Designed miniproteins, single chains. Designs and how they scored, part 51

Each design is a single chain, and the fold is of that chain. pLDDT is the mean over its residues in the fold that is shown.

## One batch from the design tools (miniprotein)

Design m1752
Fold by ESMFold2-Fast:
Structure m1752 (fold): chain A 74 residues (1-74)
Amino acid sequence: SPEFEEGVERTLEDGKKLAQMLKSLGYYDEAEKMEKLIEQLKEAVKAGDWDKVKQIIAEMLKLAKEFAEKLAQE
């Protein structure tokens, strides 16, 4: 679906921006984890492995949630 492909591309762009923001704030470990998931997502998209694409997006969302919870506790 063109809408799904556009959504994946936006996820890659948003993830990259989030990783840059995390580095600017000094959260280097979280930034590295996000960057690794972005690279894995790019590879899964190139391979057409949509099940792996879904799994990686779920991991990205989990990291974002865990980071949001960490910020709320500071």
Scores: mean pLDDT 82

Design m1753
Fold by ESMFold2-Fast:
Structure m1753 (fold): chain A 89 residues (1-89)
Amino acid sequence: MPKPEEVEIVERRAPEARAILEQDLEDLDNRLRLGRLSLRAAAEIARIRGDETAARLAEEVLRLVERAEKDHDLEALEREAAELARRAA
């Protein structure tokens, strides 16, 4: 089933846990978004200046940040949902 449906079930069972999870994910997403913007700018500047090593490094780190953002969103939701289900059992 789609993740949004699982989140809705969790929200009905424990509203306070949902509020904490939503706030944590929002804060993490904002931090990662700012990090991506900085890395994107660094890579662009490096390319303009002909620093191929710096450009590649910035792109590599950007890919890691993008992956961490995706994984953290999914893992955080899954961990919280699993814990709530365990407590409800």
Scores: mean pLDDT 59

Design m1754
Fold by ESMFold2-Fast:
Structure m1754 (fold): chain A 84 residues (1-84)
Amino acid sequence: TAAALAEARELADRAREAALRYLRAAPSESAPDEDLSPEAQAALREVEEAQARFEALVATLPPAAAAEARRYVLEAIAAVAAEA
């Protein structure tokens, strides 16, 4: 449905924004989780929460809508990679 796809896009955008904050706050991508700042930990948690909600939503969608929703995630990943 249009509403579900709009929610999927919002979740992908939220995950993207959180991932960018994580990259900004984490000085090294190889840093252990225990060495992450509170800001980096919060951003990582937001990414995980958004991804979990996205996967739960996609599981309820028909295959064609699920495929379109996953395109939003690929766009979000590309945007994060461009900023890294």
Scores: mean pLDDT 77

Design m1755
Fold by ESMFold2-Fast:
Structure m1755 (fold): chain A 61 residues (1-61)
Amino acid sequence: MKPDEKEVKRALAEIYAAIILTNEPDASVEDIEAEVRRFGEKLGLSQEDIDELVAGARARH
């Protein structure tokens, strides 16, 4: 069964958010949110999916 393209893009964005949080511990919450949002937009995710990812990144910071 082929994975859903949207699910793959979401997983990639979640991994990217985790990498930012790990490698940039001095980054502000606003900087992390902006970077996650930018990456999600580059992947063509919906605004709702991007907002969910940003909320998740904020909760981990």
Scores: mean pLDDT 72

Design m1756
Fold by ESMFold2-Fast:
Structure m1756 (fold): chain A 66 residues (1-66)
Amino acid sequence: SLAVETLKRALKETDLVSIKAGVREAYELARKEGKDEASRILEQALKETDINKVKELIKKALGILE
């Protein structure tokens, strides 16, 4: 799915701004696809300020989407 591919690209980013841009795009895609549980996790990731916590939430969302 587009949300999965977007999150995999976000995990390769090295700065918080670029990672969050990918998370926001994946959040919109997950919402459009009706993936409520993954969308909630990605919404939490958007509120985090620690890059490692954001990446852990991305991995959790990927586990639900795949």
Scores: mean pLDDT 84

Design m1757
Fold by ESMFold2-Fast:
Structure m1757 (fold): chain A 72 residues (1-72)
Amino acid sequence: MEEIEKTFKEIREMAKTLSPELQKIVEKSLKKTKEEIEKEKDPNKRKLLAEELLGMTEILLWAEKLVKEKAA
């Protein structure tokens, strides 16, 4: 449980640096992932769901930075 909460905190901090449109996508994904984790009985699957969302948020952050660099 504590590991998942740390992962969610990291996701929220990363999301703050994204555009408002991408922040909305991440917020919706956080709510959905939290609901899926609460329904999931396997601790390993719960951790995987949180890590998958973290990875997606990292990719979005990287992609947005890359687009800004190419636009300059």
Scores: mean pLDDT 78

Design m1758
Fold by ESMFold2-Fast:
Structure m1758 (fold): chain A 73 residues (1-73)
Amino acid sequence: MVVKKLTLSADATVTLPEVPAGSTVYVFDAEGRLVAKVDANGNVLFQRPGVTATVGDALTLDLPAGEYTVVGE
């Protein structure tokens, strides 16, 4: 399991090479609300309006300014 906290002062594209390919990924905002969910096969099951999750060699997240917690397992 990997847990990464992000603090973004502006809208940003974040690449997370520490999240291994084949991980199930959950992204939460500062209020604990689900922002994005990706399965172990790289399918984006959920993404909030204004958020884009892209799975390639690494997980990439386009996120508005804010605080986030990324959990990979």
Scores: mean pLDDT 83

Design m1759
Fold by ESMFold2-Fast:
Structure m1759 (fold): chain A 90 residues (1-90)
Amino acid sequence: REAALAALGPAADRIVDAVRNRRDEVVARLRAQGASPEQIERFLAEAEVQAEIVEALRAGDLERAAELISRREGVPREVVLAEIREILAG
């Protein structure tokens, strides 16, 4: 378990970087397509939450990851936290 999490460190960094690079590319495309500032701001807010979730999981902060997912999905934090723990356990 912990050896697998240690191996995820460099992979998590690459995932965060890929998400941030994808965000910049999508923002550029949205602007080119005439998207409103409101649409761009909404997309950036959603992308930032996704990046924070990946970063929390990388840090092993399951409580923070569950809180962010709970806010985004409208599912109670305790239910999300239990699900994350089940996935990591089996």
Scores: mean pLDDT 69

Design m1760
Fold by ESMFold2-Fast:
Structure m1760 (fold): chain A 109 residues (1-109)
Amino acid sequence: SLAKKAVPYLVKLLGHESGAVQLVAFEALKKLAEKSPELTEAAIEPLVKLLKHEDETVRLQAVEVLGVIGEKTKDERVIKALEKAAKEDVSEDVRKAAQKQLKKIKEKL
């Protein structure tokens, strides 16, 4: 599908220097995860790496997109990455966001 072909480009945009371009890529991947979670496989490892980004806003966006992927797919990589962020992130806001996403994932078990 066209959406599947777009995923590698969206992943490249996650590394863009412009925060506005990064935000558009996060929003597009989140919508894709909500509607066609099976197409988000190629985005999982790049998003997990962004949980270690220096910018708190980038980490918060990565938590939100990974939360949707985890809720839809139950992918163990996503769950483990969010559990680590919920426990270890230097930002209380990031830890709370990851905890909230994990609650949503676990409520569907």
Scores: mean pLDDT 85

Design m1761
Fold by ESMFold2-Fast:
Structure m1761 (fold): chain A 69 residues (1-69)
Amino acid sequence: GAATVAKAKALGEEAVKAVEEGRFDEARRLFQEMEELVAAETDPATKAELEAILREAERRGALVAVRTL
């Protein structure tokens, strides 16, 4: 539902920020929480939205990590 999607977006933003700040253990935890939201979701439409949010956050985090290495 909308609340789960909003939570996933917030987790994604915090995960990308954690990568930007070099807090890789925290970033890993935040990405794991997003994966758990995807796994727990039973509505196919919401699950697809959560998967898209997770993939975008991972993509953004990877781009930030490459710039700091």
Scores: mean pLDDT 81

Design m1762
Fold by ESMFold2-Fast:
Structure m1762 (fold): chain A 80 residues (1-80)
Amino acid sequence: MKKKLEEDIKEALALMIKGVLKATAKTLTKSDNQDVYNLGITLAKLGASQEEIDDVAEYLRKQGRDDAAAALVKGYEEGK
């Protein structure tokens, strides 16, 4: 069951994940789709929000990496 402490931890982890993803976003544009897919699974297991995944996917699409964006979203959905 979700508890208030669990929600606070999830929000703190989401903020940390957002910071790391922004810092590494340029590297993700050069990453293999399999690695991006595995990242999506890991982010889902860490409790990343749909909004954070959508933000990163949008960034990848703007960089011309629609394939990587799709891999990230697929990994996130399958990792739930």
Scores: mean pLDDT 74

Design m1763
Fold by ESMFold2-Fast:
Structure m1763 (fold): chain A 70 residues (1-70)
Amino acid sequence: GSAALEEAIARLREVLERAEREGVRLAIQGKNDEARQVVADAVEAARRELRERGFSEETIERALALLQKE
């Protein structure tokens, strides 16, 4: 339902904001590969967490697609 999508968006946004902040810190140090990896790892961990919590793959992918357009 819409509530599940909103919860998935909120959780993924929180994870992405935290990972992006760490990524910026690494990029300032010239560690651009590590910056990209920390964001990718955080997204994959969040996808696993949401699946384990019973979120559908459709809901997770839709939430990610909506966040990528922001």
Scores: mean pLDDT 82

Design m1764
Fold by ESMFold2-Fast:
Structure m1764 (fold): chain A 75 residues (1-75)
Amino acid sequence: DEEVKKAEEEAKKLIEEGRRKRKEMEEAGREALERSKEHVGFAAENILRVGGETELELAEKKAKELVEKAKEKAK
């Protein structure tokens, strides 16, 4: 019970960090696009946005694995 609770709290932190990184990369992408309206700026925005989405997806996977592992050990 306590171990599952700790895993859930850690999972929440991982997801929050993933969301924060996604926002930071999305913002950096918008700034890159504002800095250059040419192809370079568009490419940078796309790369940073996709990178942020990937970062969140990885954080969600790690969070799920952490909680599942704790539940498995608690049985």
Scores: mean pLDDT 79

Design m1765
Fold by ESMFold2-Fast:
Structure m1765 (fold): chain A 57 residues (1-57)
Amino acid sequence: SKLGEEIYRYGLSLGVPEDVARGIAQALDEAIKLGMAPPESIRKVVLRTLEERARRL
């Protein structure tokens, strides 16, 4: 999805490994597809997760 692609590219720009960024983007796409939460809420959580991963690496 467009949001998944944005998250993937953002993760890469932060220095998150490609496999991790791809996995997060795929999980986000699946959660949105299943209607688990509003896209904006999921986006906020995912951005925080990517930033935390970048800080540890």
Scores: mean pLDDT 73

Design m1766
Fold by ESMFold2-Fast:
Structure m1766 (fold): chain A 65 residues (1-65)
Amino acid sequence: SAEDLAALEKLKKWVEERFKKREEEIRQASKTLSDEEVKRMLDALERNKQIAEEQIAAQRKKIEA
């Protein structure tokens, strides 16, 4: 339904803002962490972001079917 699609778009924006905020927090923490630790955290965040985006895309396809 259109309402389900609107709810999914709201969720997508919320997820994007959460990942953006988390990336900023990790970069701010770079003052107290090693470069290798920061890279590891950013790589993990990027992987989790890709998984979340794939799940949202799959859910959209189910709603549109």
Scores: mean pLDDT 83

Design m1767
Fold by ESMFold2-Fast:
Structure m1767 (fold): chain A 92 residues (1-92)
Amino acid sequence: MLEELRAESARIRADPEGVRAELAAAEAAVLASLTDPEARELAREFFALVRRLIEALAAGDLETARRLAEEAEPVLKAAVERLVAAGERPQL
């Protein structure tokens, strides 16, 4: 985990605006593919955590990044479970 976070931090620092643009595009694409309102709210919550994670990685704050990754995991799981229940799949 720590080595993975360090590698990701280096990637984000090399092109922080490109990474932010990629995340914004991914969030927009996922939200556009979802019609279930609960799944959309879970997706927004997940992407809000990922945005905070990227900013922590850009700042080199690996401990904050680790905590945010741990917070994001159950939200992602809930979003996937809701999508399965709603019969929807995000277009990645």
Scores: mean pLDDT 76

Design m1768
Fold by ESMFold2-Fast:
Structure m1768 (fold): chain A 72 residues (1-72)
Amino acid sequence: LDEYKRIVIGILEKETAEVLKTLTDPELKKEVEELRRQTIERIKKAKSEEEIAAIGREYGRRVKEILEQEKK
């Protein structure tokens, strides 16, 4: 479980870095950075791989919403 958490956090950090390169709005960048911080904390507290996967999917969904918001 702990190794799976490390792998997922590593993927999340890499994906967040790519998203931050795409964003131009500093307020949306702060929102993504805060979301990353909260998501990592939730992953650390998770008790199963299923919970970690669900948390990861929620993060991806919220990031997609932020990216769509910047286009509009």
Scores: mean pLDDT 79

Design m1769
Fold by ESMFold2-Fast:
Structure m1769 (fold): chain A 60 residues (1-60)
Amino acid sequence: SAAEEAAERADRAGALAAASGATEQGKKLGQMGVDAAKEGNAEKALEYAEKARELALETR
């Protein structure tokens, strides 16, 4: 489902941001994305995933 895919993307992006040096923010964004997806808010989950991905790219 869209929510499941959004949760996976958020978790992945958060982990990448954390690995890139933004550990606290990356984990927080990833968790917020997963939580949003669990509530059926795929759109919000994708927004958090995108923010985490951008954070990972900027931190690198």
Scores: mean pLDDT 79

Design m1770
Fold by ESMFold2-Fast:
Structure m1770 (fold): chain A 68 residues (1-68)
Amino acid sequence: DAVPPQTPAQKELRALVEKAQALLSQVTDSKFRNEMFEEMQRALRLPVPDRIARLKELIKKIEAYLNK
C-alpha cells in the first residue's frame, strides 16, 4: 500500500469518508439517505479532528439504520 505519507488523522478521515459512502449506498430510504448525505456534507466543512468525530457519529447512525 505505497501511498505518500499523510498524518494519522488524514488517513483516518479518508477511511471514514470511504466507509460512510459505502454505507450510504446501502440505504434504500431516500429521506434518511438525503438526511445522512447532508450531515456528511456539513461534516466535510469542519477542521480535520472535528470532521473525524462527526463522520464517526454519522457512520454509527447509518449502521444503526442498516442493523434492523
Scores: mean pLDDT 77

Design m1771
Fold by ESMFold2-Fast:
Structure m1771 (fold): chain A 76 residues (1-76)
Amino acid sequence: SKEELIAEMEEAVRKLFETLIKAQKLSDEQKAQFQKQLDAGIAHMRAQAETLSLEELEAYKEKFLKMAAELIKKLE
């Protein structure tokens, strides 16, 4: 379902941001700011994903997860 695909992408985004926060040793204020940006980014991604067909969303998810994995690898 589209909801499952979107949930997988949201999980990848959250993991990427958590890795960034840990790597950068951010202050509590900076962490709060990043959390707001993360929530806004997820909302934007969900809105865009809702406009896609199932086939387009599957392709979008695959490309997104690949990019997220590469970014996480570079930060670890």
Scores: mean pLDDT 76

Design m1772
Fold by ESMFold2-Fast:
Structure m1772 (fold): chain A 89 residues (1-89)
Amino acid sequence: MEKIEEERREGLELAREAEAAGDTVRAAALRRAAEIALRAAREGKSELAALAEYAAFVAELYAAQGDEEKAAQYQAIAEELRRLAEELE
């Protein structure tokens, strides 16, 4: 449980940094991902697949806004999370 709270705290800190940098889309996505991670952990399920879907969704949001660099970054995160989810099956 402490590890999940630590990961959530790290995600919220990254969201604050993104918000301070004026990246409100990244901040909102990171907060949402942290919330989903906490919920799935409390339900006794792996959150990695859900986090991968959200990272992919964030990548699409950035692509729609013309930020291809951040879109590519979040797409890479989504692929990494999908691989981790598959390894834990």
Scores: mean pLDDT 70

Design m1773
Fold by ESMFold2-Fast:
Structure m1773 (fold): chain A 80 residues (1-80)
Amino acid sequence: MLEVKEIDDKTVELTSPAMPEPVTLDVTEIESVSVDKETGLLFIKLKSTPARIVVDVSDSSAEEMEAAKEKILEFKEKYG
């Protein structure tokens, strides 16, 4: 399951079993977050990059995938 952790007022850390190293994101750089429930993938688009960050969340239920997306968006709203 994807874990979302607040590191500071602008930085969140994402960890998942598919990622050997945590991904740190500046919440002000997050343009969009979307979930593909068919493939179990979470997509994060940053303003500074043309490519999306892809996180495998296929071990999560549709409700858990949506909750992870909402948590990331809450940090974006709080700090962005």
Scores: mean pLDDT 74

Design m1774
Fold by ESMFold2-Fast:
Structure m1774 (fold): chain A 81 residues (1-81)
Amino acid sequence: AAGLRAYVDEAMATLEERAAEAERERDAKKLQEVIENIDKVLTLLDNYAAQYPEIKAYLDAKKAELRALKARLEAELKRLE
């Protein structure tokens, strides 16, 4: 569904924006909060893949992007702590 894709794209853009802010500010708490939100969105995408198998490939691609973002933020968090 177009609306679902738009929602996912907006959620990812928001996470990327918050991640950039946390990295710029070198704020460990904000980095942890973004990582937690990524995990919540990953769970949401798994639920959507079960409901809308026709867009599973799209959702799988978005999950891969989120996992890459999470790995980057976890590496930055380790450097700050």
Scores: mean pLDDT 83

Design m1775
Fold by ESMFold2-Fast:
Structure m1775 (fold): chain A 81 residues (1-81)
Amino acid sequence: SKRDEQLEKLAKLLIELFNEMRKSTPEERKKIFDEYAKKIREETKDLQEEVDSILNEVRKALEKGLDEAVKVFAERFSKLL
């Protein structure tokens, strides 16, 4: 379904985001997050409310570190399946 395709794109783009952030300086991470957040929203138009909720929670978790952000994403994403 279109929903399943958008969920797959959400997961793929968030994994790519986390990998890019691991390679980047702390100063670059906010810019990288904002660029990926824009791409994720463009690829997940039918899931805008769920995606915005996940992105906001991931953004907040990033202040505690990448591992916490990955955990939050995994927990939230599992509830969409």
Scores: mean pLDDT 83

Design m1776
Fold by ESMFold2-Fast:
Structure m1776 (fold): chain A 70 residues (1-70)
Amino acid sequence: LKEEIAEAAVRLLRDHLSDEQLEELRRLILSQPTAHEAANAAARFAAERVPAEVADEVARRLREILAKHL
C-alpha cells in the first residue's frame, strides 16, 4: 500500500518537483510506519512545495487509495 501511495504521489508531482525532491518524497513515504501516515506526510510535502490546486489533488487521490484498501 505504501508503494502505491508513493507511485501515485510521484506521478502527480513529477511535473511540479525536481528529481531530487521526488526522490526525497518517495523516501519520506516509504519511511512512515503506516499507509495513513505515509499519505499524510505526502500531502504535507506537496502542500509546502506546489500550488494549492495540485496539493489538493494529491491529497484527494491518496485518500481514494486509502479508502479502497481500508
Scores: mean pLDDT 80

Design m1777
Fold by ESMFold2-Fast:
Structure m1777 (fold): chain A 90 residues (1-90)
Amino acid sequence: KKKEVLELVEELILKIIEAKEKYLNGEISEEEFRKIVVDALLELAEKLEELGLPEAAEILRKGAEEVAKAKSVEEALEIAGKAIEEAAAA
């Protein structure tokens, strides 16, 4: 289960990096970037809950709520990073 969690977390990190690159290239707005990160965190939370990891899933859902309220891309990345680290450790 922990190996599967790490693989899913790695996939999430790659999605966030891709979204950040699109934002830096001017392809998406700050709001679109936040939406992508929120959607990715919620998708991972659903998968972790299916794997029997409800605590990790809840950490990611709370992270997604905080990212949705973030005032900058920088703040969104800090919130997402913290949630991912805490979920991976749970």
Scores: mean pLDDT 83

Design m1778
Fold by ESMFold2-Fast:
Structure m1778 (fold): chain A 99 residues (1-99)
Amino acid sequence: VLKAPSKDEAIALAENLLKDAEEKGLTIVTELAQAFIELLNDPKTSELCLDAVKTALLQISDLFEKGETSNDDLAKPVLYVILICGEEFAARFGVALAR
């Protein structure tokens, strides 16, 4: 139903998440929001990794709106971003993509 956000919209979502996490004292979420802002602003970040970060930000934003901020609730979107970005970095640093 919701279109994937633009890069600028994703940065705004991440900055809003950072502020909300700081106000609620959620240190782990604050660190995650900061990492997402860094990835979104890095011109070397792949389109695939950018899309993963955008998707995770939408999911985390929705969870925050619902008050579902447990580590278990946040684990899935965060893990997907780490797995997608990690695979790209591995391929870039000497793991050939099979196709």
Scores: mean pLDDT 67

Design m1779
Fold by ESMFold2-Fast:
Structure m1779 (fold): chain A 59 residues (1-59)
Amino acid sequence: MEHLEKAAELAKQKQYAEAGEQALEALRAGVSEEKVKEALRKAGVGAPEMVVESALESL
């Protein structure tokens, strides 16, 4: 999923707010919070919870 790939890339650069915006689009598309965290962990993001928290604060 393109949004999760962009979120992982931004999070690796410590741009968690921008990564959260991309993760929010995945959540709106029906991807569960658990699947978003799993995809970010598999992509090598060290703090997937920070990305998801940023996304949820934007709701």
Scores: mean pLDDT 79

Design m1780
Fold by ESMFold2-Fast:
Parts: sequence; structure tokens; C-alpha cells
Structure m1780 (fold): chain A 92 residues (1-92)
Amino acid sequence: SSLAAELEELAELARKVAERAAEMSLEELRRRAAGLARAVAHLARMAGLPDLAAEAERLAEQAEAARSKEEARALLEEVARLAREAAERVAA
């Protein structure tokens, strides 16, 4: 349950960052998106969800390469969705 709660917190954080993307620089959005994606990957690995961990690592790489705030925002929304999916699997 603590892993599920941490993943839910990461999903909420990613969603909030995406909602406030207009207030942030592209570099800040890249750092936040990549950091949140890596945090999701770490918790997914701890939970025994290697498929979701691999997807989160790919999102982190894409976030570091994001060319626009629009792209970074879309990746943050993907990180939030993946974190919620991981939380649901952990809670089951």
C-alpha cells in the first residue's frame, strides 16, 4: 500500500506540473518530467512491474529530448497516467 500511495503521489505531482507548464521554462519541464518518470520507474521496479518500469525509463529519455513545452507537457501527462496504472496494479 505504501508503494501504491507513493505512485499515486507521483501521478498527482506530474499532473500538477503539466497543468502549470505555461509558468515554467522548457528546461525546468524537461528536468521535472525526467525526474518524475525515473521515480515512477524506480517504484515500479520495487513493485515487481518491469514492463511499467521500462516504459517509465523511455518517458524519462523522451523528456530529456523534448523540443517544446507542448511535448514536455504531453510527456508529463503520460508519466501521470503510467504512475496511476502502476499504483492500481500494486493495490490489486
Scores: mean pLDDT 89

Design m1781
Fold by ESMFold2-Fast:
Structure m1781 (fold): chain A 64 residues (1-64)
Amino acid sequence: RELLEEFAREQLAELAKAADPSKYRFISVSDFLAAAEKAGLTSEEELRRAARVLYNAGIVIVPD
């Protein structure tokens, strides 16, 4: 969880550089973790990969 929270903070820092932040959708770390747990994703590596896939799709994970 802590590494994912750090990842979310880094994503917010990158978003500050974006020309149009309205193109992004946001999901909280808690909501993301709940959905990932239901999908059977429990390792930090799997969570990070899922988070990157969401970011590439325009969904940014934000700290709670």
Scores: mean pLDDT 67

Design m1782
Fold by ESMFold2-Fast:
Structure m1782 (fold): chain A 107 residues (1-107)
Amino acid sequence: KKKTLERQEIFRKLQEELQKLFDEFKEELEKKGIKMSDPVNDESKELMKELVDKIVDLLLKAGAMTPEEAEEFKEKAYKLIEEMKGKKISEVLRELVKLLIEFLDKL
């Protein structure tokens, strides 16, 4: 019971930290005059890759991913961003969130 509560608290904190990373990403876009409806360009692509790197670092520090799982997630996320260049940033973020959920559901 004690170990289960501790795991639930870690997961809750992880969800809060992930939400903070997405909020910080949206603030970075707004500071650069980029809208969520804008097509992914080279600048927004690099910002999205930085978001992926921050997510990976967070999950590794939390013990929510192994180094192997983190590398697989990063590779798939980077490929998704490259393939979706010219699609709306909001669409690419939706697909990144789906990919992240698939990896977290294995926990």
Scores: mean pLDDT 79

Design m1783
Fold by ESMFold2-Fast:
Structure m1783 (fold): chain A 105 residues (1-105)
Amino acid sequence: MVEELKKVSEELKKKLKEIESIKDTEEKRKKLKEILEKYQKEVLKAEEAMVEALKILRTSKDPEKLKEAEKLLDAASEVLGNYFKLVIEYVLLSPEERKKRASLF
């Protein structure tokens, strides 16, 4: 499980680097949308893993279980963090949506 989350985190880092290499704003936004949709299920798994890790950290007195929970929390947090960076990048590359939102004041 921890290894699976680390693999997803590395894939998301690779995708973020790939996105940074794209110069065209429209192409970059389209690619970001595809990535965000593709990894949505993996993000839900990371959220579930984070909840489970926090439950163990709150209830367990076993040092080994606490170590495993900490590793699980760290791995899940990396997946969520990298995915959130992609979300921010997508939102920031939508100047038309930002302008429309500003006009709704």
Scores: mean pLDDT 79

Design m1784
Fold by ESMFold2-Fast:
Structure m1784 (fold): chain A 65 residues (1-65)
Amino acid sequence: KVEEAAAVIKERTGVPEETARRYAQELLDDPSKAQELAKRLAEEFGISEGVAEGTVTAALKVLQQ
């Protein structure tokens, strides 16, 4: 499911596959970091915080189901 979560991140944000996979893995390892990861994604790639948070939330749902 990490690859499915990474695909969600990549499709919604346009970040490279390697970056999306890293974020998905970090989210799997510690779901409590979802908000921190969303902020980092927004800051590093110039994405709005709302889009980044929605993306990370969608990825987290994929990982938890």
Scores: mean pLDDT 81

Design m1785
Fold by ESMFold2-Fast:
Structure m1785 (fold): chain A 64 residues (1-64)
Amino acid sequence: MSVEERIRALLRGVLPDDEAERAFAEVRRHLEEIRSSDDPEVRLAQSGKLQAIGDEAQRAAAAR
């Protein structure tokens, strides 16, 4: 299973399908920006956004 498939599976495990798909779309966008950018600042900012998505999903799961 790819990293993207694992992330999608994890999100679907903790979030409703609609929210999981939106979060996964955001994850894919940030990963693509990291892959396409040679700017360390841009990569750091995108990595921070990925971490924020993970933290939000974990917080939402804990609240249910």
Scores: mean pLDDT 75

Design m1786
Fold by ESMFold2-Fast:
Structure m1786 (fold): chain A 68 residues (1-68)
Amino acid sequence: IEEVVERIKEQVEKYGIGGAWLPAESEEEAEELKRALEEAGLDAVVRVLEAPGDDGEVERYVFAIATK
């Protein structure tokens, strides 16, 4: 997560906006990423997206967008 925060921060500094799309193991990862981005001085929106399968298999992704 810290490595992702650094990448997003670099994107924000270069382009004014940054983001990431990551596979998520839990909802807690999304909250950790949002907190880490906010602690880095960025305004962040983080959401968890789910893709349920027929057998109850659920893929979760964290989608994050950050600006200054």
Scores: mean pLDDT 72

Design m1787
Fold by ESMFold2-Fast:
Structure m1787 (fold): chain A 85 residues (1-85)
Amino acid sequence: NLVEEAEKAYNSGDYSKAASLYEQAADTAYNSGDYQQAVKLYKNAALSYYKAGNDEKGFKVLMKAYIDLSGEGFDDLAEKVFMIT
């Protein structure tokens, strides 16, 4: 389970591994039509990239999620990608 592996990596301080696993889990959720779960996982991936010191990848993950969700017509969910809450 990618989410469980990502959580374990995050809790052990391996933020780079957590970011990659959360991003893979988010892509899987997005492709299965679970857009609410995809938003949460993309935000966890971005946070993990930021904690790893990779602000560029964190921002790119959020931008990709925003563009993809807006393209599908989910503008409200797309806006939630950049919300702190």
Scores: mean pLDDT 84

